# Ledger of designs, part 1: designed miniproteins, single chains, continued (6)

Scores and structures below are computed, not measured.

Each design is a single chain, and the fold is of that chain. pLDDT is the mean over its residues in the fold that is shown.

## One batch from the design tools (miniprotein)

Design m20001
Fold by ESMFold2-Fast:
Structure m20001 (fold): chain A 100 residues (1-100)
Amino acid sequence: NEIANTLLHKKGEEAKEVAEELQKEEDELLAKIDAIRERLGPGQGAEMIRETLKLLGKEEEAERLEELYAKDREKALDEFVDILADEAGKIMEEALKKAK
């Protein structure tokens, strides 16, 4: 019973395949983020946040966090990390949904 009772076997294999796809997508995303970092250079924190969020399709959040970074750098960085965590969660949910 592959679907109901083999969840540790089938979902283990499917989760491994999904995890490999997620790892590939994560590696591609990290490579794009690294390219932005290398292009902008050190000290370009606000611009790195803006470009990264635009890459994720979060243009409104990019604008908001750019303004927040000028007023409260630590708060902008905390919110940026939260947004990245939320996007990683969505990628994981979509991959799990697609594997079903």
Scores: mean pLDDT 67

Design m20002
Fold by ESMFold2-Fast:
Structure m20002 (fold): chain A 57 residues (1-57)
Amino acid sequence: SEEEEKERILENARKAIEEHPDDRTVLRVILKELKRAGLTSPEALELIKEIEELLAN
């Protein structure tokens, strides 16, 4: 379902930040997935912001 797909994408993003915060390749792939999926929930926007901040440093 669409809700299950959304939760899967969000979980993958949270896991990538937790396990690989210094892996810019992984973070770029996850950021691309979040933006491609067009998620607009507060959780999705916070994850996008966090990943973009990690990639900026």
Scores: mean pLDDT 82

Design m20003
Fold by ESMFold2-Fast:
Structure m20003 (fold): chain A 71 residues (1-71)
Amino acid sequence: MSVEEAKELLEKAGVALRTGRDDLGEEYLRKLEEAGLKEAARLTREGVLDPDVEKSNELLKKALEIIEEKL
């Protein structure tokens, strides 16, 4: 999996989860987990579900940093 593919999956998961498409969002997160990015997938889920915008953005930034570090 490339950095670009992983970032696209993260963005698609975030949109799906925020729009109530939980099954689709979890499918995208599972693809990240299968690529060895389990922590990035977890942070994406936590970030999307966090009602605090600042904390949400920090968690999503950490998920992106992990993707760039591992790929």
Scores: mean pLDDT 81

Design m20004
Fold by ESMFold2-Fast:
Order: sequence, then structure tokens, then C-alpha cells
Structure m20004 (fold): chain A 74 residues (1-74)
Amino acid sequence: APLSPLQQNAELALQWVEEVTAHLGNDPDAQATLEQIRALVEQMKASTDEEKRRELAKQAQELAGEFLEKHGIR
């Protein structure tokens, strides 16, 4: 089935954070933030509750946006 726009945006945000983190090498703060975002996306994918999925997707997108802005990506 096609991904919802909210889920698709969360997965794209995670992909961008992974790409930025790869360029930062072994930065422990970047790795910790990446793991937190990844955990939220995995919880979203595992959930059967649409309201919980929306909440987890929003949290993942918010953290990803803050991370990308901190590292100079707009």
C-alpha cells in the first residue's frame, strides 16, 4: 500500500538526518539524535493506531527539522 503523506515525510526526514550524520563521522550527539529519530519512525511503522502513528511521525519530523537546522540544512 502507498505510504501516507505524513509517514512519507517522516521517512524522508530520517533519510536526510542519516545522510547528514554520515558526513559528521563519529559525532556522538549526532548519533544519539539519529537513533532517537530512527526509534520514533520504527515505532510509527509498528503501530496499528492511526492517531499514535500521526503523533510519532510529528515527533520524528520535529526532531529531524531541529537536527537539520542545527547542522546548517534548511
Scores: mean pLDDT 77

Design m20005
Fold by ESMFold2-Fast:
Structure m20005 (fold): chain A 77 residues (1-77)
Amino acid sequence: MEELEKLVKRAKEAIREALQALRDGDEEKFRQAEEEIKKALEEMRKLKEEGKVSEEQLRQALLDLQRFALEEYRKLE
């Protein structure tokens, strides 16, 4: 699903921006990135509720985001 792929990419970019903002001490940029992550997750849930994506597609997208977040977080060490 094209919409789901766009949301996953947006969430990944926002996660990276949030972690970078935390590292840089940029509270405003962090808040903006946090809001983008929340919006992307809400839109992903909405796609599933509207029947535009399957349970499996949503599950795989969430796993992808979880692994991405952990990988980016590890780079901070």
Scores: mean pLDDT 82

Design m20006
Fold by ESMFold2-Fast:
Structure m20006 (fold): chain A 66 residues (1-66)
Amino acid sequence: SAELEALLAELEARLAALEAELKRVTDPQQREQLRRLIENLRHGIAVARETGSLTIAKAALHDSRL
């Protein structure tokens, strides 16, 4: 669906932004927090793509907010 494709694009953009932030931060605690957020977001994107679930895509976006 167009809505799912748009959400997946937003999730990918969010992932890219978090990965860019990880390259900039030097604090070990902040790096660990970002790594966990990136891992969780990657998992959410993968499951949303595999299942085609709009609900999972929306949940992944919500959970990825800093």
Scores: mean pLDDT 85

Design m20007
Fold by ESMFold2-Fast:
Structure m20007 (fold): chain A 99 residues (1-99)
Amino acid sequence: NAVEALEEAARKAEEAANQASGIDPDTAHGLKRAAELLRKAAEAARQGNRFEADVYVTLAIITLTVAILGAKRKGNDTAYQLAKEALDAVARAGNELER
């Protein structure tokens, strides 16, 4: 179920943001923003608006990619792994949208 997958991805991004908050505030902020975008994607998917859901998923991917690159540049391995795990969850949710 695409809605459930998007809500799960949002939950994982929010948990990762909480874990990253004491390690890398910039990565934590990116993860929190991705969680908000994924919740919007889940709502769009619930309304049957697959195009809008896909736009929010794409924005979440961009946001997480920036966070991953930032954490890597700073050498924050834990923040880097948290952001990568969140991106993997988003990729799985995107596949559930059948796009």
Scores: mean pLDDT 86

Design m20008
Fold by ESMFold2-Fast:
Order: C-alpha cells, then structure tokens, then sequence
Structure m20008 (fold): chain A 66 residues (1-66)
C-alpha cells in the first residue's frame, strides 16, 4: 500500500514520525516535500494495518491513499 502523509506539527514532530516509521523494515519513507512523506508498506499484513491505524488516528497527520 502507498500513502501520502502530510505532517502539520513542528519540525521535531516531523522528524520523530519519520524515525518511527523508518524503524520498521516493512515501511519505506520518501520525502516528497518539507512536510510530506510518501509511505510504502510491505511485508506482514498485521503490521501494515497497525501502521495505517497509527497514521489515520494522528490528528496532526493528514493521510491520502495513492
């Protein structure tokens, strides 16, 4: 699955989210703008669902499926 993620918080919140996502080897993060990431999920389906729920549950994060 591939998502465009926009972070509306501070630079520190953006950097923390990127580091969190990149800690999972099944998650690929590409910077596509100052506050925008392209997130590609692969591997374990249960972990993929967990990552999606983490992103859509974050009020400082906007998620768009592409």
Amino acid sequence: MVFEVTVTGSKEERDALKAELESDPGVKVEEIGENKFRVTLSGDPLKQIGTVLRLIGDENVEVKKI
Scores: mean pLDDT 80

Design m20009
Fold by ESMFold2-Fast:
Structure m20009 (fold): chain A 72 residues (1-72)
Amino acid sequence: MAKLVIEGIVTRLEAEGVVAYLESKGIKVLGYEVDPETATATFYFENEEEAKKAKELLSSDTAFSGLKIEVL
């Protein structure tokens, strides 16, 4: 299991938008968690390759510009 951590997401609605985007691109998201105190969302993937692909897709899209994205 791998994690993708995104800073700059403060609501479940924003996190659900990320999940919908990734699933529309064929990436399966196992779950997500939002911490509004740290403005951080964590997304869970089956493996690190899926998490890295998710980071690449989000980083290349202007709708998600300005977000800090890390694979763990």
Scores: mean pLDDT 80

Design m20010
Fold by ESMFold2-Fast:
Structure m20010 (fold): chain A 73 residues (1-73)
Amino acid sequence: SLSPLEREVRAALALIQASITRYHAPESLKEKAEKAAQVFERAAQAYLNGDEETADKLFEEGKKLVKEIEKES
């Protein structure tokens, strides 16, 4: 189980991933990037709430969406 500090760090990393995803997305993929960013933001909230299992699943979902964006770029 993650400590409170480790959960805060993971939440911060998820928010950084959301920002990177929005910033680097080409215009044609902005809607998909926004969906991925929102999934990372939900992961961050889950980490802060101590729901580590949900947070990890959401973070992996966000990464899958980013891979789809990379393939379509």
Scores: mean pLDDT 87

Design m20011
Fold by ESMFold2-Fast:
Structure m20011 (fold): chain A 105 residues (1-105)
Amino acid sequence: MLETEHETERAEVLGHEAAVSTTITRDTETGEVEITVSAAALAETEEEAREVARGLARLAEERAKKKAEELGIEYELETREAVHYLEDSGRYLALGVAEGKGKPK
């Protein structure tokens, strides 16, 4: 069976307000735990969005690492960054994601 927990917080990256979402999924049969931290912010230009995305990826990695330590899990983390143009608003969505999985000791 899979059990999922969500938490959302706000942070600031390079003067931009960021929404940070942490998802923890536990497989109660295998004991495997997956942590995904996604951080998102809006930027006015593509160049600004790329800089913010790098900061968001670092923030996501920091939060995922802290959560893994709290859960007693040794993690192999994968960190990604992305920028997406929002046609409706003329703004850019900057994303940073850190994800990993492991078993508790």
Scores: mean pLDDT 81

Design m20012
Fold by ESMFold2-Fast:
Structure m20012 (fold): chain A 95 residues (1-95)
Amino acid sequence: NKEEELKKKREIAHENFLKDLEKLLERLKVSPEEKEKILKVVEETMEKLKELSGDEAIQALIEMNEELIKLTSDPEFRESLQALIEVYKERLKER
C-alpha cells in the first residue's frame, strides 16, 4: 500500500530532520537557552503532527519555522528557515 510507504518515509524524514537540527544547532554554537527553546518548539510541533494531515500538517510546519525565526539570532539559520517556509507554501499551492 502506497499510503503505508508514504507514512514510513515521513516518519524517517521527521526523525532525520530532528537529528540534523540538533547537529546544526551544535555547529552554530547557539546558546544553551536558545537551543532549548528551539528544540521545545520543534518537539511540540512534531507532537501536533501526529494528529494532523495534509494542509494542516504543512501549515503547522510553516508556523514552526516562523516561530524558530523569532527565536534564533543566527542569520544563516534564519535564511534556511525562510527557504523552508517558501517550499511549504509552494507545496500548499500544488494540491
Scores: mean pLDDT 74

Design m20013
Fold by ESMFold2-Fast:
Structure m20013 (fold): chain A 89 residues (1-89)
Amino acid sequence: MDKELLERALELIEEIRRLLEEMRRAVEAGDLERARELAGRIAELAREVGKLLEQLTDPEAIEEVERRLAELDEEAREVGELLREAYAA
C-alpha cells in the first residue's frame, strides 16, 4: 500500500523534474507560451503528488517524498524567477 503510493509519488516527482528542465530551456529560447504550458502541467502533477502524500501513513515514506519535494521546490523557484524576468523584458 504505502510502497505503491511512494513509488507513484517518486515517479511523478521525476516527471516534474524533467518538465522543469524543459521549461528552463523554453524560457532560455524565448518560447514563453511553451514555458507557461509546461508550468501548468507541472502544477497539475504537483497537486497529484500532494494528494498521494496525504494518503501516506508510513513516516519514512512521508519524509522521503517531503525531501524530494523540497529539492524540486528549489529548482521550481529558480525556473519561476527566469520566467518572471523573461516576461518583464
Scores: mean pLDDT 80

Design m20014
Fold by ESMFold2-Fast:
Structure m20014 (fold): chain A 76 residues (1-76)
Amino acid sequence: MEEEAKKLLEKGIKALQDGNYEEAVKYFERAAELTPDSYLGAQAYLLRHRAYLSLGDFEKADEDLAKGQAVLAKLG
């Protein structure tokens, strides 16, 4: 599960670097689904926030920032 989530994060990060923001969102969504209440899940939400900012979807970007921060707060 965690190893699969890491590979999905890597694919999403590459999609972000390539400017494929919609593809990046899909990879980060799948990574978060696999590890929703973990550090990897928090990273997925925060990276999806960046992808949504690039897409101009500020509402979804704000939701993901809040989700990522909430998961990190639970882990501290």
Scores: mean pLDDT 86

Design m20015
Fold by ESMFold2-Fast:
Structure m20015 (fold): chain A 74 residues (1-74)
Amino acid sequence: MLSPEELLGRAQQELARVYQENKDLPVEEQRKRIEETRKRLIAEAEKEHPGNTDLIEQIERMAKLVERYFEEKQ
């Protein structure tokens, strides 16, 4: 089972990959894919580390940063 630090590192890598793979898609599609990835990562964090609010908040913050990068390209 992954530690909180390892899961956070994995979340960062997956969000970066989603950004790179979807940067040529329309903004609405990009947002949808980030949202789906965010929900999945939070679900994994809740399953592996129930009640670790700091971990969830960090994942949500990373997802919002990626979403902001897509918005800035408007």
Scores: mean pLDDT 78

Design m20016
Fold by ESMFold2-Fast:
Structure m20016 (fold): chain A 70 residues (1-70)
Amino acid sequence: EFDAEVRIALLRIGIAIAKIANDPEGVAKYAEQLADEALREGNLDEARKSVEIAKEAGQTEVAKRLEEKI
């Protein structure tokens, strides 16, 4: 089991790989997981960044759902 900081770093790597692969659904999936980890840590800035990542991927439904959690 990784601690939260390591999991967040791995999720950021996942987002980067999905962007290179031109996989907007994968980007949004990892952004949602990143937001959930950030919210558990109380890191609202990281959670808000995850919303922007989902929007940039064109996944507006995921972004709206994340905004409602913040």
Scores: mean pLDDT 81

Design m20017
Fold by ESMFold2-Fast:
Structure m20017 (fold): chain A 63 residues (1-63)
Amino acid sequence: GAAGEAEDAAAAGAAGNAETGRREAKQVLSLGSPEAAREGLRAAEAATPEDAERYGKRASQAS
């Protein structure tokens, strides 16, 4: 659920793990839909807006 996804995103952000953040962003894009990336960001935004925005930018860069 959203809580689990947001927790993982927040943990990665707190640790400063760019590699982990990139992997998660690429996995969302690998679903073959920009909508999937948007939903992932919405879930993360519920916990930390800053982390959600960071992952969003990296996801766009990966695509």
Scores: mean pLDDT 53

Design m20018
Fold by ESMFold2-Fast:
Structure m20018 (fold): chain A 68 residues (1-68)
Amino acid sequence: MMEKRAEEVARRVTEAINRDFKLSPEDARKVYEAALEGAMSVKDKSEREMLQAAGLAAGRKVNELLPP
């Protein structure tokens, strides 16, 4: 089930971000953008959606660090 896999990947990404709690906003944004670009290059729709869900979870944390 894609929902469960996406959540598991998102959880692992969130844990990695929380481990480095003072990651600079610039570095965090670069990681987020690289993850989204990588997801867009994936041919398989299911894999792409899973990676995008993980990227969105990471992006939510980055947006908390970066002002709009």
Scores: mean pLDDT 59

Design m20019
Fold by ESMFold2-Fast:
Structure m20019 (fold): chain A 93 residues (1-93)
Amino acid sequence: SAEALAAAYEAALLGVEEALRAVEAGDYAAAARAAEMTAEFLASLGLPEAEALAERVREAARAAAAGDGARARELLEEAGRELRRLAERLRAA
């Protein structure tokens, strides 16, 4: 249902926000882990939009693992904005 999918995107947004907090704290290992878990969750939904977001969040995990906090933050902020837009659209439908 649209409501269940909105809740799934909202859960993924919490994962992105956790990864962003880890980046801000300089804990790139925690950021990479949170981002990777969020990407796996999004990929598990089996939807093209969610798969595209999963790849973007996985890129953020790779950037964090490489110590590129600026790139990780950029990708996570982009993914977070898109997840929020998708959840709001589904809630409005």
Scores: mean pLDDT 90

Design m20020
Fold by ESMFold2-Fast:
Structure m20020 (fold): chain A 99 residues (1-99)
Amino acid sequence: SPEQEARDAVDGAAGSFEKAIEAAKKNDPRSAVYATAGAILATAAILFGSPEVLAYLKERLDEQIKKAEEVIKENPELATGLLNVLKSARDAVEKALAA
């Protein structure tokens, strides 16, 4: 179902962002690739998701933003790029929820 596809996309986005955070901690440039994959999956969740799925995505993105902020001291460049992607996805969810 579109609802299940949207939920799977949220879980996939969160998993990709977790990999991006771990890569950033290790100064691994694959962090940007994982962040991009997360953004694509978050976009899929926004396009197909119910308000309940969008609320779930928002909660997961807020958690990932907090984790990424903790990485700034170890790798400010990769962490900043990741935070820009996460905050952009978070803003897109907020706009979708307000519509």
Scores: mean pLDDT 87

Design m20021
Fold by ESMFold2-Fast:
Structure m20021 (fold): chain A 119 residues (1-119)
Amino acid sequence: MRLRFEGLTARVTADGTIEIPALRITDEEGKVLFEGPAVTIPADAPIEEIRDTVAEYLRKLAEAFKKAGLPQAAEAFIEGADRVRQATSKEEIVDAFNEGVGRALQAYHQQRLAEEAAA
């Protein structure tokens, strides 16, 4: 089994804005685990404000996954948020976000495989 992620890649645009697309995460059965709006951070935003905004988004993902009974995926989002806090450029922030999401997806997949093996 695998999660479906729709709209899942943050990027720095040519004009220097950061775009986090609207995000919808569903399980293999189509149950919605998280749905979040698109977030656009202006090109002239201070790096500290960018870090705070992106880290909070990851923490909201972590809370949603924790409530869904997916603590390992939630932990991956928290680790991603901590990495975002340490980033010094827009590119590093975006890379930390995208890696955190990728690790959370991997953690979810591993948890589901373990549950299937136990059943």
Scores: mean pLDDT 77

Design m20022
Fold by ESMFold2-Fast:
Structure m20022 (fold): chain A 72 residues (1-72)
Amino acid sequence: SMEEEKRQVEKQVNVIKNAGLRLGLSDEQAEAIAKKFKETVEELLKSGRSFEEAIHEASVKATKEMIALSQE
């Protein structure tokens, strides 16, 4: 259901934020990446991606950005 998918996105947003914090990103950087992840998922779903594909693609993108920022 859409309610279930919304809860799963919210959980993953928190996972992304916490992962960024563990990598040494600031609260602001971690929150920005988590917000961008959510926006990317919503955009991909609107463009016709499946829920699984949207979460996967957005997670990969967030992880790459997170690693890049942690190396600065």
Scores: mean pLDDT 85

Design m20023
Fold by ESMFold2-Fast:
Structure m20023 (fold): chain A 69 residues (1-69)
Amino acid sequence: LKEKLKELTLKLIATKLRIIGLEFEKELLEKKKLPDKEEKIEEIDKEIKELEKEAEELEKEIEELEEKL
């Protein structure tokens, strides 16, 4: 159980770091005057939302495991 909790925690950290990376990329795109800027931002927002859902599920699973420890 404790090994699984470590694995899930590492996955959560990795997921959050990916979200931070995408948020940074989005901010850079917003500052650029690119013709397809809006479309690229929408794609990044979509990816961020998917990763946020994954993070929420991981956080919930970690919480459930911590209750069993």
Scores: mean pLDDT 79

Design m20024
Fold by ESMFold2-Fast:
Order: structure tokens, then sequence, then C-alpha cells
Structure m20024 (fold): chain A 73 residues (1-73)
């Protein structure tokens, strides 16, 4: 349960970040739509793995998730 709890928390953080990006008009709308599609369409496990795998340091989670999803597209 620990791993799945962490992945679920990471997925929630990713979704919150994507939602915040969508509310900011300076954020690229294509990338915001792609991020929202991925965090809502993919399972908590997959989103959490991308978020945790890329996010090691403060302030880089959004950029790391964005870069990973853009690279995967």
Amino acid sequence: MEEERRLAEAAEAARATAAAGAADPSFDPRLTAHLRGMVEHESDREVGEIWLGAYEEDGEATRALHDALVAAA
C-alpha cells in the first residue's frame, strides 16, 4: 500500500499542478491540454510514476512532468 499511496498522492499533485497551469493564461494551452489529458486519462500509477520519477527536487515537478509528457508525445 505504501507504493500505491505515494503514486496516488503524486498523481493528485500532478492533477492539481495541471489544473493550476490551465488557470494561468501565460501557460502554453497546448501543453496544458496535453498535461490534463494525460493526468486524467492515465491511471494514478502511471501518472504517479512519471511525477515521482522526474521530481527529485523542489520547484521542478511541473517542468519535469511537462518535459516527460512532451517527450512521450
Scores: mean pLDDT 56

Design m20025
Fold by ESMFold2-Fast:
Structure m20025 (fold): chain A 83 residues (1-83)
Amino acid sequence: EKEEIEKKVAELEKAGDIPGAAALILEYLGAPKELIEEVRNSDPLEAAKLVALEGGKKYGTMQMSEEEALKVLEEHKKKLEAE
């Protein structure tokens, strides 16, 4: 469920595995395994960008543009990078 995925994402981010957290979000959104593996092996910024692009396609119900999704992910990532 969504809450379970958010919890898993938070745990990975807390462990410093930002690409892993991004990959988990994409997996929840139904992204292809090839894309998930690419994100997992990317640096944190590129991983966030890939999630924002795929999230933008799926977040139509959230009315979030790709640019807004990228900005939100980047801010969240920077907050974790600071601590």
Scores: mean pLDDT 61

Design m20026
Fold by ESMFold2-Fast:
Structure m20026 (fold): chain A 94 residues (1-94)
Amino acid sequence: ALEPLVEKARALGIELSDEERKIAELLGISEEVALIIKALQSGRLRLSPEEQELVKPYFIKYYTKMYMLFYGLSEEEALEKAEKLWERIKKEQL
């Protein structure tokens, strides 16, 4: 399902560092998802509206887990922050 977006990210020269791979494993997130999110954060990966709908649940899941694990937020607070970040990324970079 994510393979075309992984290929786009790799074509842009986006790669995960060893530390970023370890963080993905700690969060229970696939390296493919982590790579796509890194490419989005770089501002270099442009998504169609259909690709945005495909990526959104993975983006929200990644940031929710990240905010809970590294910042000690509740699931509800982490989810709210992740959703606000997605809306910001969608407007500024997508």
Scores: mean pLDDT 83

Design m20027
Fold by ESMFold2-Fast:
Structure m20027 (fold): chain A 95 residues (1-95)
Amino acid sequence: MSEEEKKEKALELIDEVADAAYAEMQRHRNDLEKVTALALILMGLSVIKIGIENGMSLKEVAEQLRKLADFAEKNGFTDLAEKIRKAAEEIESLA
């Protein structure tokens, strides 16, 4: 797999996580605290995507995703946290 193909797969995995976070936000739209936490997760995912476009290593991407997973878990989003961790593991395996 080329370095370009690895980056494209990393972006696809991050987009799947972003879709899950957005769906979670729609389920909690009446809970401002939960919406705020999910908005911060979506912002973090967007920053990581910009990082990939600017040469961030896949190992660093996986590390940043694990930090977002810890944040999601602390805010009670256990299923989302597991999805983020799985994406981080898959991305690190590409490195």
Scores: mean pLDDT 88

Design m20028
Fold by ESMFold2-Fast:
Structure m20028 (fold): chain A 68 residues (1-68)
Amino acid sequence: MTAQEYYDKGLEALNKGDIETAIKYFLKALELDPKYKVAAQDLFMLAIHLKDGKLAGIALESLVETEL
């Protein structure tokens, strides 16, 4: 499975209102590709809404990671 495939599954879960499943899929996308910015952005937004500082920190690490 690719990071994009997990991201797409996360979006499908969000569309169905399954926030927990969406978070799991976005985390899987980032585990496969830590630089997958769109998954990190969506995780960060969900973390803000959930007031989850640990999840926000995970998303921010991916967002601020830079190449060369």
Scores: mean pLDDT 77

Design m20029
Fold by ESMFold2-Fast:
Parts: structure tokens; sequence; C-alpha cells
Structure m20029 (fold): chain A 87 residues (1-87)
């Protein structure tokens, strides 16, 4: 579990870095990995759905590198808060 939590945080961080670099293909790859990990780690189905929907919205709609990175970083903070509350 702890290793997968670290992997999720790293995937979101890498997605943000890829977005900031303008590499939206790499960003989408890391966001897909993050969605899979969210499905495994977040027990509340509504919370998991909201997080996955937010990641999908970033992947499909955000075209500005800095804005995409900021939205992913905000989502990482939300994920960390949720996981910390469940521990």
Amino acid sequence: MEEKIKELKEALREAAEAARAGDFEKMKEYLEKAKELIKELIKDEDTAKDLIDALNAIAENVKDPEEAAKQIEELLKIVEDILNSEK
C-alpha cells in the first residue's frame, strides 16, 4: 500500500512536470497511471470518481502548460489530504 501511495504521488508529480514542459503526451501517460492507482487506493467510490473525472478534464481540456501543471499539483495536494485522512 505505502509503495503504491508513493507511486501515485510520483505519477502526479511527473505529470505536472511533463505538462509544464509542454509534453502533453507524456502528461496523459502519467495521468492514466494515476487514475489506475486512484481506483486501487481510494476506497470511497464517489471520491475516486471525482478525482478521475478531474484528471480526465485536465487531459482533455487544458492546453496551457502552466495551467495544466497547476491543476495537477492541486489534485496531488487533494490526494495527499485524502490518503492522510484514511491513515
Scores: mean pLDDT 81

Design m20030
Fold by ESMFold2-Fast:
Structure m20030 (fold): chain A 83 residues (1-83)
Amino acid sequence: SAEAGKLVEEGYKAMAKGEYEKAIELYDQAIELDPNYAEAYANRGLVYKEMGEIEKAKEDLQKALEIDPNNNLAKVLLSQIEL
C-alpha cells in the first residue's frame, strides 16, 4: 500500500542517519500494514545486521525471499551472513 511504502521510505532515511531503533519501528509499522511487503522485511534485516542482531536479520531476509524470490537486497545480505 501507499502508506506501507511511505513508512519504508522513512525507515530508510532513519537508517541512513544511524537511527536504527527508529528504522526498526518504521519497518515494523510497514509490516503491520502489509505483511507481504518483501522490501520492508529486507530493509529491517539490513538494520538488524548492522546492529549485530544476526539471527533476527536472517529471519527477516529469509522472509523477504519467501515473499519475493528475486529480492536482490535480501539475497546479497544473506550471502554475507551465511558464508
Scores: mean pLDDT 88

Design m20031
Fold by ESMFold2-Fast:
Structure m20031 (fold): chain A 50 residues (1-50)
Amino acid sequence: SDLEKEIEDLRKLLEEYKERAEQGDGFAYGMALTTEKSIKLLEEEKEKLS
């Protein structure tokens, strides 16, 4: 589904941001936090639909 694809795309993006944040990228650190929250919200919506 579109929702499952969006969650998967965000998980990939989160890994990229985490890698960059570990290398000292403060912007990537902030983006990782935001992306993680977005994933959790979408996973909760997916569970409600299941």
Scores: mean pLDDT 84

Design m20032
Fold by ESMFold2-Fast:
Structure m20032 (fold): chain A 94 residues (1-94)
Amino acid sequence: SLTVSVTVTATPEGYRYTLTMRVSDPQENHVIYALLGPTGHSLVEQARAPDQPEFTVEAPVAPSPSMTGHAVLLDRKTREVVASASASATYVPA
């Protein structure tokens, strides 16, 4: 299975986002594609082999107080989507 979470941290120059992806049973023929950005736009795109059960992707500091992260797990043999997940984070002042 594939699970995702997004975290946000405020900085003096904007907001920093981290997309964390977890795969419970990574297969050698799988690849993870990750996208992180505001709705309808990706600031970061990454592709990784699932050689670890946990992966992270960071976005550059951005003025947007919210972002959505998407992850797609693909089977390289069949070229089919095995799993997909998305999560969003919005900065809420304390």
Scores: mean pLDDT 76

Design m20033
Fold by ESMFold2-Fast:
Structure m20033 (fold): chain A 65 residues (1-65)
Amino acid sequence: MLDAELLEGLIRIAGAVYGAEVEVEFEGDTVTVTIRHPDPAVAEELGKLALKAAKNTGLKGEVRF
């Protein structure tokens, strides 16, 4: 299933809403999300949301700051 496209869209929307710069990269069954925000607490919370979304789509999630 193309759940990866939906996941990428959701992460991009979340980044825009919170004013974060977000980069999403897919490699096989793994999605790597790089999050940049001046407030590290916001970046960490977005990272947790991205990991939960990845698990719900059956992908392995990895977050970088």
Scores: mean pLDDT 76

Design m20034
Fold by ESMFold2-Fast:
Structure m20034 (fold): chain A 74 residues (1-74)
Amino acid sequence: SFVRKQLQALRDYLRKHGLLTPEQEKLFDELIKLADKLTPEEVTQLSRDILRALAKGPEETIKLLKEYIEKLKN
């Protein structure tokens, strides 16, 4: 619950400020569905990693989101 709400809040903030492409938003939504597999510490680190990737560009962000989704599905 807490972990999912933190990821939802980050997605909503980024979307509101035009910082997410439609593809990135779709991947973020998939990641949120897997949020119950993350600890609060892992969500904090993931949030930092996402912000860092966004600063590098859309390809880096897409790659990071896909890698986290794959890891959590395992």
Scores: mean pLDDT 84

Design m20035
Fold by ESMFold2-Fast:
Structure m20035 (fold): chain A 73 residues (1-73)
Amino acid sequence: STQQLQQQAQQYQQRLAQDPNDAESLANLGQVYLQLGQPQQALDYAQKALAIDPNNIKAKEVLSQAQIALQQQ
């Protein structure tokens, strides 16, 4: 549900408050924002994750999906 996705986003944001350079949490948060239908936020988090870890597969996937979603708007 949307509420469960929002709770997951809050959990990753809490991790990032303690470790702002956690590329895995940034990539996961990006994926959650895609599922929430917020591709701009997903794009922003994926780009931050890739700035820290350029080889993060999840962040690359989120980036691609967010770019496609933004082209559909």
Scores: mean pLDDT 89

Design m20036
Fold by ESMFold2-Fast:
Structure m20036 (fold): chain A 55 residues (1-55)
Amino acid sequence: NEEELNELMKKAAKLLHETTGQNEELAFKSLEESRKKNGKEESLKQLKGFLEESL
């Protein structure tokens, strides 16, 4: 689901900004590049794992 993936990417970018100080827009763009390289399914799995680890 494109919408779900996009929402998770936004959450991950915000979390990266809050935890590492990385620029949120740059973090989002890096996630988009990773998604393009790894594909939608793999990116969804990685994002869910990353967000779950940050509980």
Scores: mean pLDDT 76

